# Designs tried in a protein design run: designed miniproteins, single chains. Part 59

Each design is a single chain, and the fold is of that chain. pLDDT is the mean over its residues in the fold that is shown.

## One batch from the design tools (miniprotein)

Design m2052
Fold by ESMFold2-Fast:
Structure m2052 (fold): chain A 80 residues (1-80)
Amino acid sequence: GLIVSLALEALQIALEEGITKAARLAMEAYLYVTVYKDPEKGLELVIEAADLIIRESKNPQARERARRIREQAERLLEQL
């Protein structure tokens, strides 16, 4: 699903940038969507992970990717 794709993309960026807290949040998002079947909590965690990447990464490409993830996750959350 789309939420799973957003969580995995956020995880990839967090791991590439070495932002361990964002990676943890993205992994928790994945578990909430896939195991706990809680898409609202999953999306909230994706947004938190993306926000952390935007704040802590000095890589403008990583920040841009994280902003797109955040915007898409926020739109999906509004649909729930």
Scores: mean pLDDT 90

Design m2053
Fold by ESMFold2-Fast:
Formats: C-alpha cells, structure tokens, sequence
Structure m2053 (fold): chain A 97 residues (1-97)
C-alpha cells in the first residue's frame, strides 16, 4: 500500500544523496531498497541495490561491520537467484573482514 511510491521516493533520495556526495546516506538508502526488493522476492533488483549500497559505503569509508552486513546480504540475494558461485564469493569477502 503505497509501496511503489515509497520505492520511487527512496530511489530519488538515494540519487540525490549520491549527487551531493553524501555516500554514507546514499548507501543506507540503497540498502533499504535492497531489503524492500528482497521482501518483494525481486532478487535481481535486490542485488542491484545492495551492490549500489556496497559501492557507496566503500566510498564513504564505512565501518567493517556495515560493509560486512551488505556483503552478507549480497551473498543471500545471489543464493536466492541460484548464483551459488557469486554467493560464495561475497560470503568469503564478508568473512575476510
């Protein structure tokens, strides 16, 4: 109920934060989009937004705990897509932090 409007608002906000070079807030907003698409079982979109979250958190020099959380979510999303090779890759990256 208004989920489509919420998603569009978050997409616009994330792009705005990126343009303002507020990479941490952009990363957090993309992470929320990834979580919403996981709930919708749109795992392709979930991966897209978690990858954008990771990129933005890395640019902001976010803590290892924040980066690890996103890597674990990417592993989960790729596993849902049946891409077990990518899922293992991201799980290994999370464990090496």
Amino acid sequence: KDLEKEIKKLEEEAKKFESEKDYYTAGATYYKLGELYMELKDYEKAVEYYEKALENFEKSKASKSVIKKVLEKLSEAYKKLGDYEKAKEYQKKAEEL
Scores: mean pLDDT 88

Design m2054
Fold by ESMFold2-Fast:
Structure m2054 (fold): chain A 59 residues (1-59)
Amino acid sequence: MSDGREAGELLRRLVTVYLPDPKSDKKKISEVIKEASRLLADGRYGEAARLLRDFIESL
């Protein structure tokens, strides 16, 4: 799977599964979404995928 596709899938999971969960830190999730979105906009797909993967694994 390409880094861009992986980053997109992880971002989708973060928005659809973790963000609506009342047990989740919504502020922290929102900050990570903003950072990952900036990395994706800049074409930094590998960094976005790593950020999202590391964050989700830390939840």
Scores: mean pLDDT 79

Design m2055
Fold by ESMFold2-Fast:
Structure m2055 (fold): chain A 89 residues (1-89)
Amino acid sequence: MEELKKRQEEANEALKENTAESYQLVYKVAQEIAQQLLEQARQNAPSQEELQKREQQLQQQMQQVRDLLIEKLETVLGIPREKAEEILE
């Protein structure tokens, strides 16, 4: 829990740098947070249906974060989409 908060603070600071490395860090932190939330959902969900719903919501949120970071890599840094997608891997 404390480690995720520290990582989120690092990501928030990195966003101000507007570099490929900073956007990659933001995406990695988002993935770490999503994985933690998914693990909590697996342990605390009262049913398989509720777990599946939470997993789908997290997947949609992660896709939105990825799309926003790809857009920033293209519009702010002028990186073509294919290369932007590679940076976030």
Scores: mean pLDDT 77

Design m2056
Fold by ESMFold2-Fast:
Order: sequence, then structure tokens, then C-alpha cells
Structure m2056 (fold): chain A 99 residues (1-99)
Amino acid sequence: SMELEKKLKEVEKLAKEIFENSRTSDLMEKFGMTFEEIQELEDALTRLMQEALKDPSITPEDLRKRGVEILRKDVNSEENQKQALVLFLAALLLEKRLG
């Protein structure tokens, strides 16, 4: 749907902007994230990256596809949007580490 495509672009853009501006002050001020949300994001990213580095079947594209699938289930779910954001950020971090 158009709503899914729009939300996908918004979440992917946010992931890229966070990836490029990874300071806590930028996350709080530019993106409106609370300290708790930043800690949840860092914890989820750390766990996912540890799994991805141990399992070569987990590719940046696989992580992006998982994020798209989560958004397809409920595009208006804030929790699904947060999970997709973590997956897109992990894909960017893994891509940077692999090449």
C-alpha cells in the first residue's frame, strides 16, 4: 500500500540519519528520543549485532527484509516501527563492518 511504502521510507530515512548522527544529544534533540528509548535501541542493536557477527547467514539484506516484514504486519504499530528501525540500523552497521 502507499501507506506502507511511505512509512518504510520514513523508518529507513530515520535509521540512516541515526547511523550518520549517533550522538545521544542528536537522538534526543533532533529525533525526539527519550533516554529510555535510546537505551532500548542500544541494547537491541548490541544483541542483534552479536548474533549477526556469529552467524554468516544473517546478511544486511536479511535484516532489511525482516524489518519490512514487521512493518507489513502492522504499519501503524509504534512497537513494529521501533523493531523495524533496529533491524534497518543493524543492517547499516553490519554492511559497514563487512565492507
Scores: mean pLDDT 80

Design m2057
Fold by ESMFold2-Fast:
Structure m2057 (fold): chain A 110 residues (1-110)
Amino acid sequence: MSFEEQLLKRVEETADKYGLSDEVKEAIIEVLKAVVDAYRAGKSPEEIYDLALEKFIEVMKKLNLSREEAEKALGVISEFLYQLSLVLQEPFENVARFDVRLYRKVEELL
């Protein structure tokens, strides 16, 4: 099993822990697949951040997520970014800053 498949399974486990619906879980997985593809394509952290934000805003609008549901979904994204940083050996500091910025910016748009 590829490391991407392992990371996506961890996302499914985390989404279940947060009590997210299957619909929200599937939508988050698609956002995170796009993030992985962007990392593999050599996109900058800023481009990856903007892509993740754009796709997550689409998910919030399509599924009409409440603030509580959106916060739980961001928690899943945060966990994924942490796991991805461990696999790619990215500096945790950079990943943590990206994650915090994504979370706050999404909250400002809600």
Scores: mean pLDDT 69

Design m2058
Fold by ESMFold2-Fast:
Structure m2058 (fold): chain A 98 residues (1-98)
Amino acid sequence: MSKRTLATLIALGALARRELSIEQQIEFARAAAERYGVSLETVLDALLLGGAALTEHGELSAEILAELVEEVTGERLSLETARRAIREAEAWMAEWLG
């Protein structure tokens, strides 16, 4: 999994915690696993991390997202890539909600 894909999944986790019921979160996690070609377990871990970050910080900024990706992968994520990951997550969440 690329660090950009991880960043998008973490951002989706923050959005899912804010916008979705528990039942919707499970279906959404399955859809995300299919969309990004990753295991359901990998998606659930990334979604949990994003949801936890939202709870701790009140928001998932590009700066917080970049720090989380560096903590998990050991590799720096540029703020530009973090902002793109957040926008991609927001766009797909809006599409999924209909």
Scores: mean pLDDT 86

Design m2059
Fold by ESMFold2-Fast:
Structure m2059 (fold): chain A 66 residues (1-66)
Amino acid sequence: GPGERAAAGAAAGAGRAGDAEASKLAGQHMNTASIKGNTEGALKAGEAGRAGDAKAAAQLAMEAGK
């Protein structure tokens, strides 16, 4: 679904930005957001990750996982 695609996008984007720690952190928080059903938050994190902003992706994913 959209949350799953957003999670994959965030992790892939952070990885392509070359920030391995941010990529791992974004992936963990996106997984938590998916479990909680926060699709909107997950999509925002995914967009930041795909744009190559690893820090924003991690922060948005963390907020989505709350």
Scores: mean pLDDT 64

Design m2060
Fold by ESMFold2-Fast:
Structure m2060 (fold): chain A 73 residues (1-73)
Amino acid sequence: MDQELIDFISDAYKKARSELSAIAKSVNQRLLADFAARAIATAEANEKLGDLDSAEQNRKIAKKYEEALKKLS
């Protein structure tokens, strides 16, 4: 087995992972913000329908997404 080739592939993979991590952070920030907004909208819809339990659950989910977004920022 070619050790030089293995080392080259390993280094390329580490560099790709570092770049993917930065992209993933940016994408995750956008997705978390969208998920929080959707959870809030769902909570408001459930409150309007009188489903207070589902509304509370969705507000808790939204808060978790907002807290995750703040930690990632």
Scores: mean pLDDT 79

Design m2061
Fold by ESMFold2-Fast:
Structure m2061 (fold): chain A 88 residues (1-88)
Amino acid sequence: SLVDELIEAAEETARSLKEDNPENGEEITERLRRAIEALRRAEGDPAARAGAAGRLISLLTEYYPLASEKTQELMRRAQELAAQVVEA
């Protein structure tokens, strides 16, 4: 599903972002992990799902300048998928 693709993309992004930020990676990935968990818990609730996806977009935007070029590509894909979830 679209949501499963978003969760996978977000988890890959979080792993890559942690590698880019060895000093602060744990705190950054913890915030992303909570947003991903909120998205998982929102199964069957379109409003909660849209809210969780919107939160994920906000966090990805905030952390974008801290990311390597490779991680930024993953972030753009995750943001595109999250935007589709918000519109669904």
Scores: mean pLDDT 84

Design m2062
Fold by ESMFold2-Fast:
Structure m2062 (fold): chain A 79 residues (1-79)
Amino acid sequence: SVEEAIRAYVERTPVEEVVEELRRALEKHLSQGILSEEEAKELTERLEEAARLADVDPERARQILFEVGLRLAKAREEA
């Protein structure tokens, strides 16, 4: 499933790399009208939170990244 693929990617990949990939996906979705500017801002703030948590609580950082990844995948499927 897409959910399992996102979870596996987030768990095996450095937090910084996942943040960069999701930021690129978010920018692409915003440019294509798949996300509103408000949704893009909220997800960007979540990515920034995950980046800050990377060194102090990597498990929580990965949970946030998983949730952002799912939101982006769902937005793409609904478009």
Scores: mean pLDDT 85

Design m2063
Fold by ESMFold2-Fast:
Structure m2063 (fold): chain A 62 residues (1-62)
Amino acid sequence: MPEEVKEKAENILRGKLKPSKALEKALKAYAVLQPKSLEELLRLYPGLKLSPEDKAILEAIL
């Protein structure tokens, strides 16, 4: 999974892969709030529900 997660993160950043709806919301919140870590993002947006895979992809993007 780690290599697949990195590949998905890279492809999402390059616009080659569409993220899940939850991950898309997380990326939009990240762009607006500009947090320095995933933990800060979740603190600023506590309603954000991410699957373990989406969290791993987002951490790979960070």
Scores: mean pLDDT 74

Design m2064
Fold by ESMFold2-Fast:
Formats: C-alpha cells, structure tokens, sequence
Structure m2064 (fold): chain A 106 residues (1-106)
C-alpha cells in the first residue's frame, strides 16, 4: 500500500497532485509559515515531503496530517483530510484525487 502511494506521488501526475494539495493546505492554514506563499520554490520542501511520505519536514499542519495518514496506510483519514480541502482544490483534481486514494484501499 505505502509503496504504491509513494510511486504515485513520485510520478509526473502525482507530483502535480502533491503541489496542488500543498497549495490548498497553505490557502486553508493561516498559521502556517507558508501562508500566502504559492511560488514553486517556497512550496518545494512540502511537495518533496509528500513524494517521500515524510511528515517530519512539513510545516503545514493539514498537509503533515495527510502525509502521516498516508504513511500509516490510513486511507480513510487521508480522504477526510482531502475532503476538508475541497473548497481550495479544483473540482476535477479533487474528484480524481478521491478516486486515486480509494484505489489504494483495494
């Protein structure tokens, strides 16, 4: 399960999803040091943390909880966290992300 998730987020499409998840987390979490920062250089460490499923280097509390859930194979918790970001994600990306996460439960 974890290996499939890591492989996905390390793919070209998965890296795009990781970046959009980080941007959504930054838009929602006003306490983050990254609040209001959306340029690629500022977000790169958080994106790399998702790619490696390593929550220890994350500063955004919402995205850190997502990576912790994914690392533990807790897909239901990961889906709940993505649902909490729904208003900050594009509809098509949100729907595709939920389907992809659900596929890791099978």
Amino acid sequence: AVEKMKAFFQSEKGKLYAREIVRAGVKKDKTSPLYGKFDDDALEPEVEAIENLDPSKMTNAIVKKLVEALKNGDIDKAIEIIESLKEYLRKELYEELIKKLESFKK
Scores: mean pLDDT 74

Design m2065
Fold by ESMFold2-Fast:
Structure m2065 (fold): chain A 93 residues (1-93)
Amino acid sequence: DKEVVELKKLIKEGKTDEAITLLTGILTDLLLNSPVGFAHGLEVLYAALGNDLLKLLPLAVKKLDEDNKKKIEQRLPYILSKPVREALLKGLS
């Protein structure tokens, strides 16, 4: 909750690198959850951030270590929103 508020603030202020770093941390924390919990967390972020999430997701995913990237690949079938799945896939390439 506090991290989502800070992420929105960073995006609004044009602090793109700081926003990417914070989103990478949020993704790392979400990946500690079950695949369904990870998917739910991303849907909540997408509802809050819309297209701003889709722009930052590929960049945040690229900053993850190899183990966390593999966890995202395994969790892709649980992601309901096609735009979120495509943004994650772009980050994995």
Scores: mean pLDDT 87

Design m2066
Fold by ESMFold2-Fast:
Structure m2066 (fold): chain A 63 residues (1-63)
Amino acid sequence: MAEAERAVKQAETAYKNGRKDDFALAAITAAELLGNKEAVERVKQAIDEGKYDEALKIAREAV
């Protein structure tokens, strides 16, 4: 749980700074740490579609 919260905060920081690669890694990591395969797939899809705001929302809701 604590590691997933840290990954979400890292994703938020990367999103604010426009660091797309760091954002993708952190958001996917947050979903994976929770063992939620559906959330991982949804985050990956949102990132692939360029919907970083939606990916961040999904990662936050998964925690």
Scores: mean pLDDT 77

Design m2067
Fold by ESMFold2-Fast:
Structure m2067 (fold): chain A 99 residues (1-99)
Amino acid sequence: SMSDIEKEIIDLAKRLASTADQVSTPSQASVVTFAGGVLEKAGLYELASRSYTAVGRFLLDQGDYDGAIAYYQRSLDLARKAGKSNPEAEAGLAQARAA
């Protein structure tokens, strides 16, 4: 059923989010961005925030400051929805804005 497909996609997104700290290539960033979107739509805001923080960090490392700002801002929005802080996204946002 469609519900079973949705559950499988969410489970895959959760597994991909567990490797978010290892994002070092554009292909990995794309996969983690996809995972973040799935998690966000599923209401898993803390995991979605972590996924977008990893993408922001990757973009910052590449010198894409505008891209990094956008993903860090989204990470902070999602952390707020989860009732959590995200110090990595706050620090990354400040760094990207200063560059």
Scores: mean pLDDT 86

Design m2068
Fold by ESMFold2-Fast:
Structure m2068 (fold): chain A 100 residues (1-100)
Amino acid sequence: SLEEEEKELEKEIEEEKAKLPEEPEESNLKLAEAYARLAEIAYRRGDWAALEEYLKKAVAYEKKAGRYNLELEVTVGVLQIEAAVSKDQELLDLVSEAAK
């Protein structure tokens, strides 16, 4: 279920935050991936406030890692396509702002 996946992602986030001092690049990339997954769950639930917050966190962690995370890049791309197809300017603006 989405709730079970969300709880497992929250646990993974706590574990990866603890590893940041020892493995900063790897842990930052895994944090970016986990937050990208939480953003996808928020989108599926129609929770746009959570979507924006999780995307911003995912992008911030990707920047700290100094390299791209494929899961996050795919998530951002899919959301931009969905917004363009649906002509949803609010979703386009949200994704564009979060991806800065």
Scores: mean pLDDT 82

Design m2069
Fold by ESMFold2-Fast:
Structure m2069 (fold): chain A 80 residues (1-80)
Amino acid sequence: SPVQKLIDELIETLEAVKPHLTPEEQRVLDELISRLKELKDKNATKEEVRAFLREFAARHPDNEVVRLFAEQAEKGLDAL
């Protein structure tokens, strides 16, 4: 599905950024990647992925990488 393809692209983006971050930031991204893989496996809808990204960003309000990633990911979802 287009949503599953977008999730794959989002995971690839996070994995590419991860080596340039601190160990604490890497753990947050590992959780994000794990949760995106779960959403892909259950064939999550566009709205379920959006809701997850918003909730995850809200739980990490001081994490600029998560905030910017969530904003970019929502734009990708809106383009589907």
Scores: mean pLDDT 88

Design m2070
Fold by ESMFold2-Fast:
Structure m2070 (fold): chain A 77 residues (1-77)
Amino acid sequence: NAEKKLASLLNLVLRRFNPEVAEKVRDLIIQGKYSEAVKLALEELKRLGISREELFDLITKIAGVSRETVEKLFKEV
């Protein structure tokens, strides 16, 4: 499930900036509310001023996934 995987990757980044909101995202993932988890994570990252390009760079560095994998997940959600 692309939304589940994207939510998990976004949460890995979010934990480094706002662990309190990251725990709320994790709770949504545990509940199977993957679309809501992605929305909350993206809203918080945007509030923090993290651009889409910066977010892609952070996900690749932190999670060790390729930029192509990240771009593909974003296209699927």
Scores: mean pLDDT 86

Design m2071
Fold by ESMFold2-Fast:
Structure m2071 (fold): chain A 87 residues (1-87)
Amino acid sequence: KVEEADKLLSRGIEAAEQGNAEEARKLFVEAFKLYIEAKDYRKLTIDTVALGVLAAAYDFMGKTEQAEALREAVREAIKLAKEAGLD
């Protein structure tokens, strides 16, 4: 469900803003899995790019733990996309 993926993405952003980096990473990865299952590759791409930009912003602000969690989630999204045949 795209709606469930959107919910998980929002909860992940909230967790990241609260400094719960590991929870944020888990929520983002779960959202990306649901986007792939739904074949909503446009949302997958847009949200992956948005998280990459947010990670760079967090890193610039000195929030390195949150930045690393977001970069890990982005790398996992790319890995999952490749495994799904989205080269």
Scores: mean pLDDT 81

Design m2072
Fold by ESMFold2-Fast:
Structure m2072 (fold): chain A 93 residues (1-93)
Amino acid sequence: AKTAAEKKELDAEVLESMALMALSVTRTTRDSFLAQVEDPETRARVAELLDQAEELFEKAAEYARQGDIEKAKEELAKGLELVRQAEELVRQS
C-alpha cells in the first residue's frame, strides 16, 4: 500500500476474511460437535456457544467492513474463545 488509508483497508480485508473463515469452519464443525455429545444439557450448551460464536464472527466481519479494526479484533477473539469452550465441552463428553 502507498498510503496509511490503503494499509488500513488491507488490514480490514484480512480481518473480514479471517472472521468469515472462522464462521465457515464453525458452521462446518457444528454437526460433528453436537453428534459427539450424549448429554442433552451439554449438547444444548455446545449449540449455544457455537450460535454465539457465529454471531460474533458476523459482527467481526461487519466491523472490519466499517474499518473498525479494534472492534473487529475484539469480536473475533470473543468468537474464537467460545469455539474453544465448545471444543473443551465436546472433549469432556
Scores: mean pLDDT 84

Design m2073
Fold by ESMFold2-Fast:
Order: C-alpha cells, then structure tokens, then sequence
Structure m2073 (fold): chain A 72 residues (1-72)
C-alpha cells in the first residue's frame, strides 16, 4: 500500500540520519553514501520491495559497524 511505502520511506530517512552520525568505518561511510544517493535519485519511484531491500541494506550496514567497533 502507498501508506506502508510512505512509512517505510520515513524509517529509511531516519536510518540515514542516525547512520551518518554514528558510522566511523570508511568502507561503511562509502556504502552509506551510495545508498543515500540511490534513495535521493530513485526513492520516489521505488517499489515497496525495493524500499524493503534498502532498509535491509541499511540494517546490515548498522550491524557491520557495531561488529567493527567490538572486533576492529
């Protein structure tokens, strides 16, 4: 549904804000920039499946950063 897509977009945007403040690893920063650029260029045209995939990639990125902080 469009309502679900809009809620997911808001969640994705919040994740970008948080991750930009928290990610310190250079490789992770580069990946975050790639994902943000993709969302800015294509986000309004993305399907629900594409938005879910993007949210998943952001979640993986957050997890990878957390692991690197413990096991550098």
Amino acid sequence: SEELKERLKKEIEEMFEILEKTIKDEKSKKKLEELKKEYEEKGDEMSLEELLRLETELGVLQLEEAVLEVFP
Scores: mean pLDDT 82

Design m2074
Fold by ESMFold2-Fast:
Structure m2074 (fold): chain A 80 residues (1-80)
Amino acid sequence: DAAEERLRAEAVEAARALGEDPEAALAQLERVLEALRAAAEAAGMPLAEVLELAARGEDVPAEHREGAFAGLAAYQAKLA
C-alpha cells in the first residue's frame, strides 16, 4: 500500500494547491487504482510493482499499458 498511499497523498496535496476538492480528487484516484488492480491481477503482477513502474515513468509491459495505464497517465497529467 505504500505506493497507493503516496499517490493518495500527492492527489490531496495537488488538489489543495490548485484549490480543488481533495475528496473529489481521491474519488477519481480510487477509480484509477481499481482499474490498475484488475490489470495487475490479470497479468499476475503485484500492484505495488505496477504502480512503482508507472510512477517512475519506466517502461511497463504492453498488457499493463492498455486501458488502466492510459487512465493513470491522464490522471497524472492532470496532477502535473
Scores: mean pLDDT 63

Design m2075
Fold by ESMFold2-Fast:
Structure m2075 (fold): chain A 87 residues (1-87)
Amino acid sequence: KEKVKKIAEKVYEKALEAEKNDYHPLIVGMYYANAADFYLAAGEPEKAVETLLEGARILEKYNDTVGAEEFRKLAEEIAKKYGIKLP
């Protein structure tokens, strides 16, 4: 699980880099979604939720309101399943 957590962190860094370099919102969203999936696989559901909420905020900034809503719904489902309080 520790190795998978390191992969999640690297993918999250790529998401931040894509956002900073104004990549297309779909590409930025894909990196955030992948990072969240790896965090969840690593047994870090709190970080998965935080990553999805951060991704939702970024997608909303780029006017991808549909993508942002999907990320928030997924974050809410994970938070409910694992007993996590949303920020």
Scores: mean pLDDT 80

Design m2076
Fold by ESMFold2-Fast:
Structure m2076 (fold): chain A 91 residues (1-91)
Amino acid sequence: EEELEKLLKEYDELKKEIKELLKKLEEFAKKHPELKEEVNKKIFEAEEDVGIADILVALAKKYKDPELLKKAIEILKEAIEELKKFLKEHY
C-alpha cells in the first residue's frame, strides 16, 4: 500500500512535467505556424499516452496493483522524452 502512494506521487510529478511540455509545444506552434500539423500530431500522441496511463492508474488503484502503476509511469517517461527530443531538435 505504501508503495502505491510513492508511485502515485511520482506519476503526479510526471503528469505535471508533461503538461508543462505540452504548453511549450502549443506556444511553439504559435511561433511556427508552418509546423502546426507536426506539433498537433505530437500533442495528440502525448495526450493518447496520458489517457492510457490514466486508465492504468485507475486499474492499479482498483486492484491494488503497483505493477500497473509502474507501467503508467514508464509510458509517461517515454512520452516526456519524445516531447523533449522534439523541442531540442528545433532549438
Scores: mean pLDDT 86

Design m2077
Fold by ESMFold2-Fast:
Structure m2077 (fold): chain A 98 residues (1-98)
Amino acid sequence: KEEELRNALALAIASFEAGRVAGETGDDEEALAVFKEKYEELLKQSLEKNEELFLKTVEEMAKRSGIDSVSDDFIEELKELLVKQYQELQKALAEAAA
């Protein structure tokens, strides 16, 4: 679903940026602040914009790992995995609140 995909991509991108900051600074408070700011920003963006940012993020990670390019099939598989993870997280939170 488009809404689930948009939210899953927002979470993934924000988590990646927070992880990068934590790795570079060693500051968990700074990393958490970056996560919150980026996640709020991305939730206000369109699905199309979040898909563009996600593709860029994956390509940057691939290049840092010595991979020159990633296939469209790989990107699609990652999106499906992220949506599934987002759905499981939503279920867990709903169960914890009950």
Scores: mean pLDDT 79

Design m2078
Fold by ESMFold2-Fast:
Structure m2078 (fold): chain A 90 residues (1-90)
Amino acid sequence: MVEELIEALRKAAEDLKKVLESDLPDEVKLEAVRLFAEQSLAIAKAFPDERVRETIIELLEELIEFAKSLPDVPEEIIEILEKTLEELKS
């Protein structure tokens, strides 16, 4: 079960990267980021496993770096990801 969750989280992060690179409207990209953030926090709270928490932190850090590398990503996307990371580290 934990391994299945980690696999699902990694896939969700890869799918989000594809959304961020796409020509989709900023509103769709923002919603995708919000959903990922909400699901990540919910999973971390529901499954108090260190491996799950560490994986979510790793994926959020990778997503922040990825978003910063893209020329036209809304700043709000980076802010949502950074806020989610801070909440997990608290």
Scores: mean pLDDT 85

Design m2079
Fold by ESMFold2-Fast:
Structure m2079 (fold): chain A 65 residues (1-65)
Amino acid sequence: SSMQKELQEAIKLTAEALRIIGEEFDYKLKYEKSTDEEEKKKYQKKLEEARKRLEELTREMREKE
């Protein structure tokens, strides 16, 4: 049914979102541990990219609502 298909896709997207959230936490931790300004900027950029991916995934979930 249409309802069951939507539920399955929502579960899949939620699992992907959790994976990205995990990456975000890892990059944030590396950012905080870095004493080198170049490394801090590198992890800050990776953190920003992870946040953008999560936002895009959230939009996809909303579109399937």
Scores: mean pLDDT 80

Design m2080
Fold by ESMFold2-Fast:
Structure m2080 (fold): chain A 63 residues (1-63)
Amino acid sequence: SSLSQQRIQFLQQLSAQYREVEQQASTLPPDQKAKVLQEQRQLITDRIIAQTKAIAAQVAALA
């Protein structure tokens, strides 16, 4: 797949994972739910940044 297709699939997978964690966390006390969701948002953000940098490096190598 193209880099654009890989990125779209990656973002869709992360969104699906977040929804799953959010659903499971709904049974937790509010403080624990907030912590779990904050940690998941951080993890997702870090993964998006890492992939964005990797794509940017591949594009730069083509110049």
Scores: mean pLDDT 83

Design m2081
Fold by ESMFold2-Fast:
Structure m2081 (fold): chain A 119 residues (1-119)
Amino acid sequence: DKEEIEKLVDIALNDEDLEKRLEALRELGELGTEEAKKAVYDAFKKDFEILGINTLSEDPAVRKAAARYIGEIARALKGYPEAQELKEAVEENLKKATEDEDPEVREAAKEALEELEKL
């Protein structure tokens, strides 16, 4: 449903609560339609490089959030042709983040990298 996809994209981009944004991306991924994949790609493609950079931020909360976002976007874009652009933008940075000093960042980065490998 187009209206449902538009609402989920708005939440994923604009909600004040990180957990609500990630849940909206998860729901878009669960829809699994071509329309949902295109909506996620169109909404986030400009941010792929910034998300990769943020996995190496000085703030561990920012690093963890970026890794979690990348993982959910990768899951939502599974089977979408342009999803390789996400992988190219973030794979090297995520590999570095799997060796992060913070165990929560390491785990989030490992989970995100696993989802990228499924693209």
Scores: mean pLDDT 88

Design m2082
Fold by ESMFold2-Fast:
Structure m2082 (fold): chain A 73 residues (1-73)
Amino acid sequence: SLEKQLALQLKNVKLFEESQLAEFRKANNTAAIEQLKKETQRIVEELKANPDISMAELSERLLAARRAAVAAG
């Protein structure tokens, strides 16, 4: 179902965010932490609005979020 697909996508975003935040916290990189939170929140909102986002597209968006966070830090 679309609800189960959305739940899985949201779980993947959360796991990605938690792992990346752990690394940035270890580095005391506050700018990267704040940027990553902003980027992952945007992705969560987009997933809720657009159920057609594939797992491959989600993966690409998460990698782009990481790159944006690294660039901010």
Scores: mean pLDDT 87

Design m2083
Fold by ESMFold2-Fast:
Structure m2083 (fold): chain A 77 residues (1-77)
Amino acid sequence: VREHAEEALRLAEEGDAEGALRHLVKVVRVSEDKEILLKAIGGVLRVIGHLLDGDREAAVRAARETAEEILRMLEEK
């Protein structure tokens, strides 16, 4: 989970919304924590929504914020 969240953050910081999205989807697939799973699902949906609207900057921001929040939640556990 942490590795995929860290990679999603790195790719989002590089402006790669699609790359960050792939790693957020991996967090959804491997997470056993319900709170982290729900956060990752919400983030994935927001990123997809922005990409469908053609707003790449908003997609990158959504991916970055989601990855940062997942990493923060992991530190609290």
Scores: mean pLDDT 80

Design m2084
Fold by ESMFold2-Fast:
Structure m2084 (fold): chain A 114 residues (1-114)
Amino acid sequence: SMLERVRERLREALERQLAVERAAGLPEAHLEALRATMEEARERLLRRLEKHLDTPEALLEELLEEIARGLGIAPEEVRALLLDPERLAAFLAEHPAGFDLAGKIEVALTLLES
């Protein structure tokens, strides 16, 4: 299901972020606090998706606006960016996103694929 796909993608994104922070030398106590914060953000995104299972386009438009605000670009540019994986990867390399924004991107990508 879409919900299961998003759940797994968000889990993978969370683990990738922790691996990056661990490699950068973040102390274990800080990594545990970061994990808790990211797991809470993941649960909030999953609850939003669950509420919009019958209206996924409405959630997509909300997420595009929120991602646009986070990245400092227009919502139509976010949509174009999400439809081009190579351009998206290059953009995020220059503009690193925290987990909240990265999680919203993963949900929006999944909705666009559906």
Scores: mean pLDDT 86

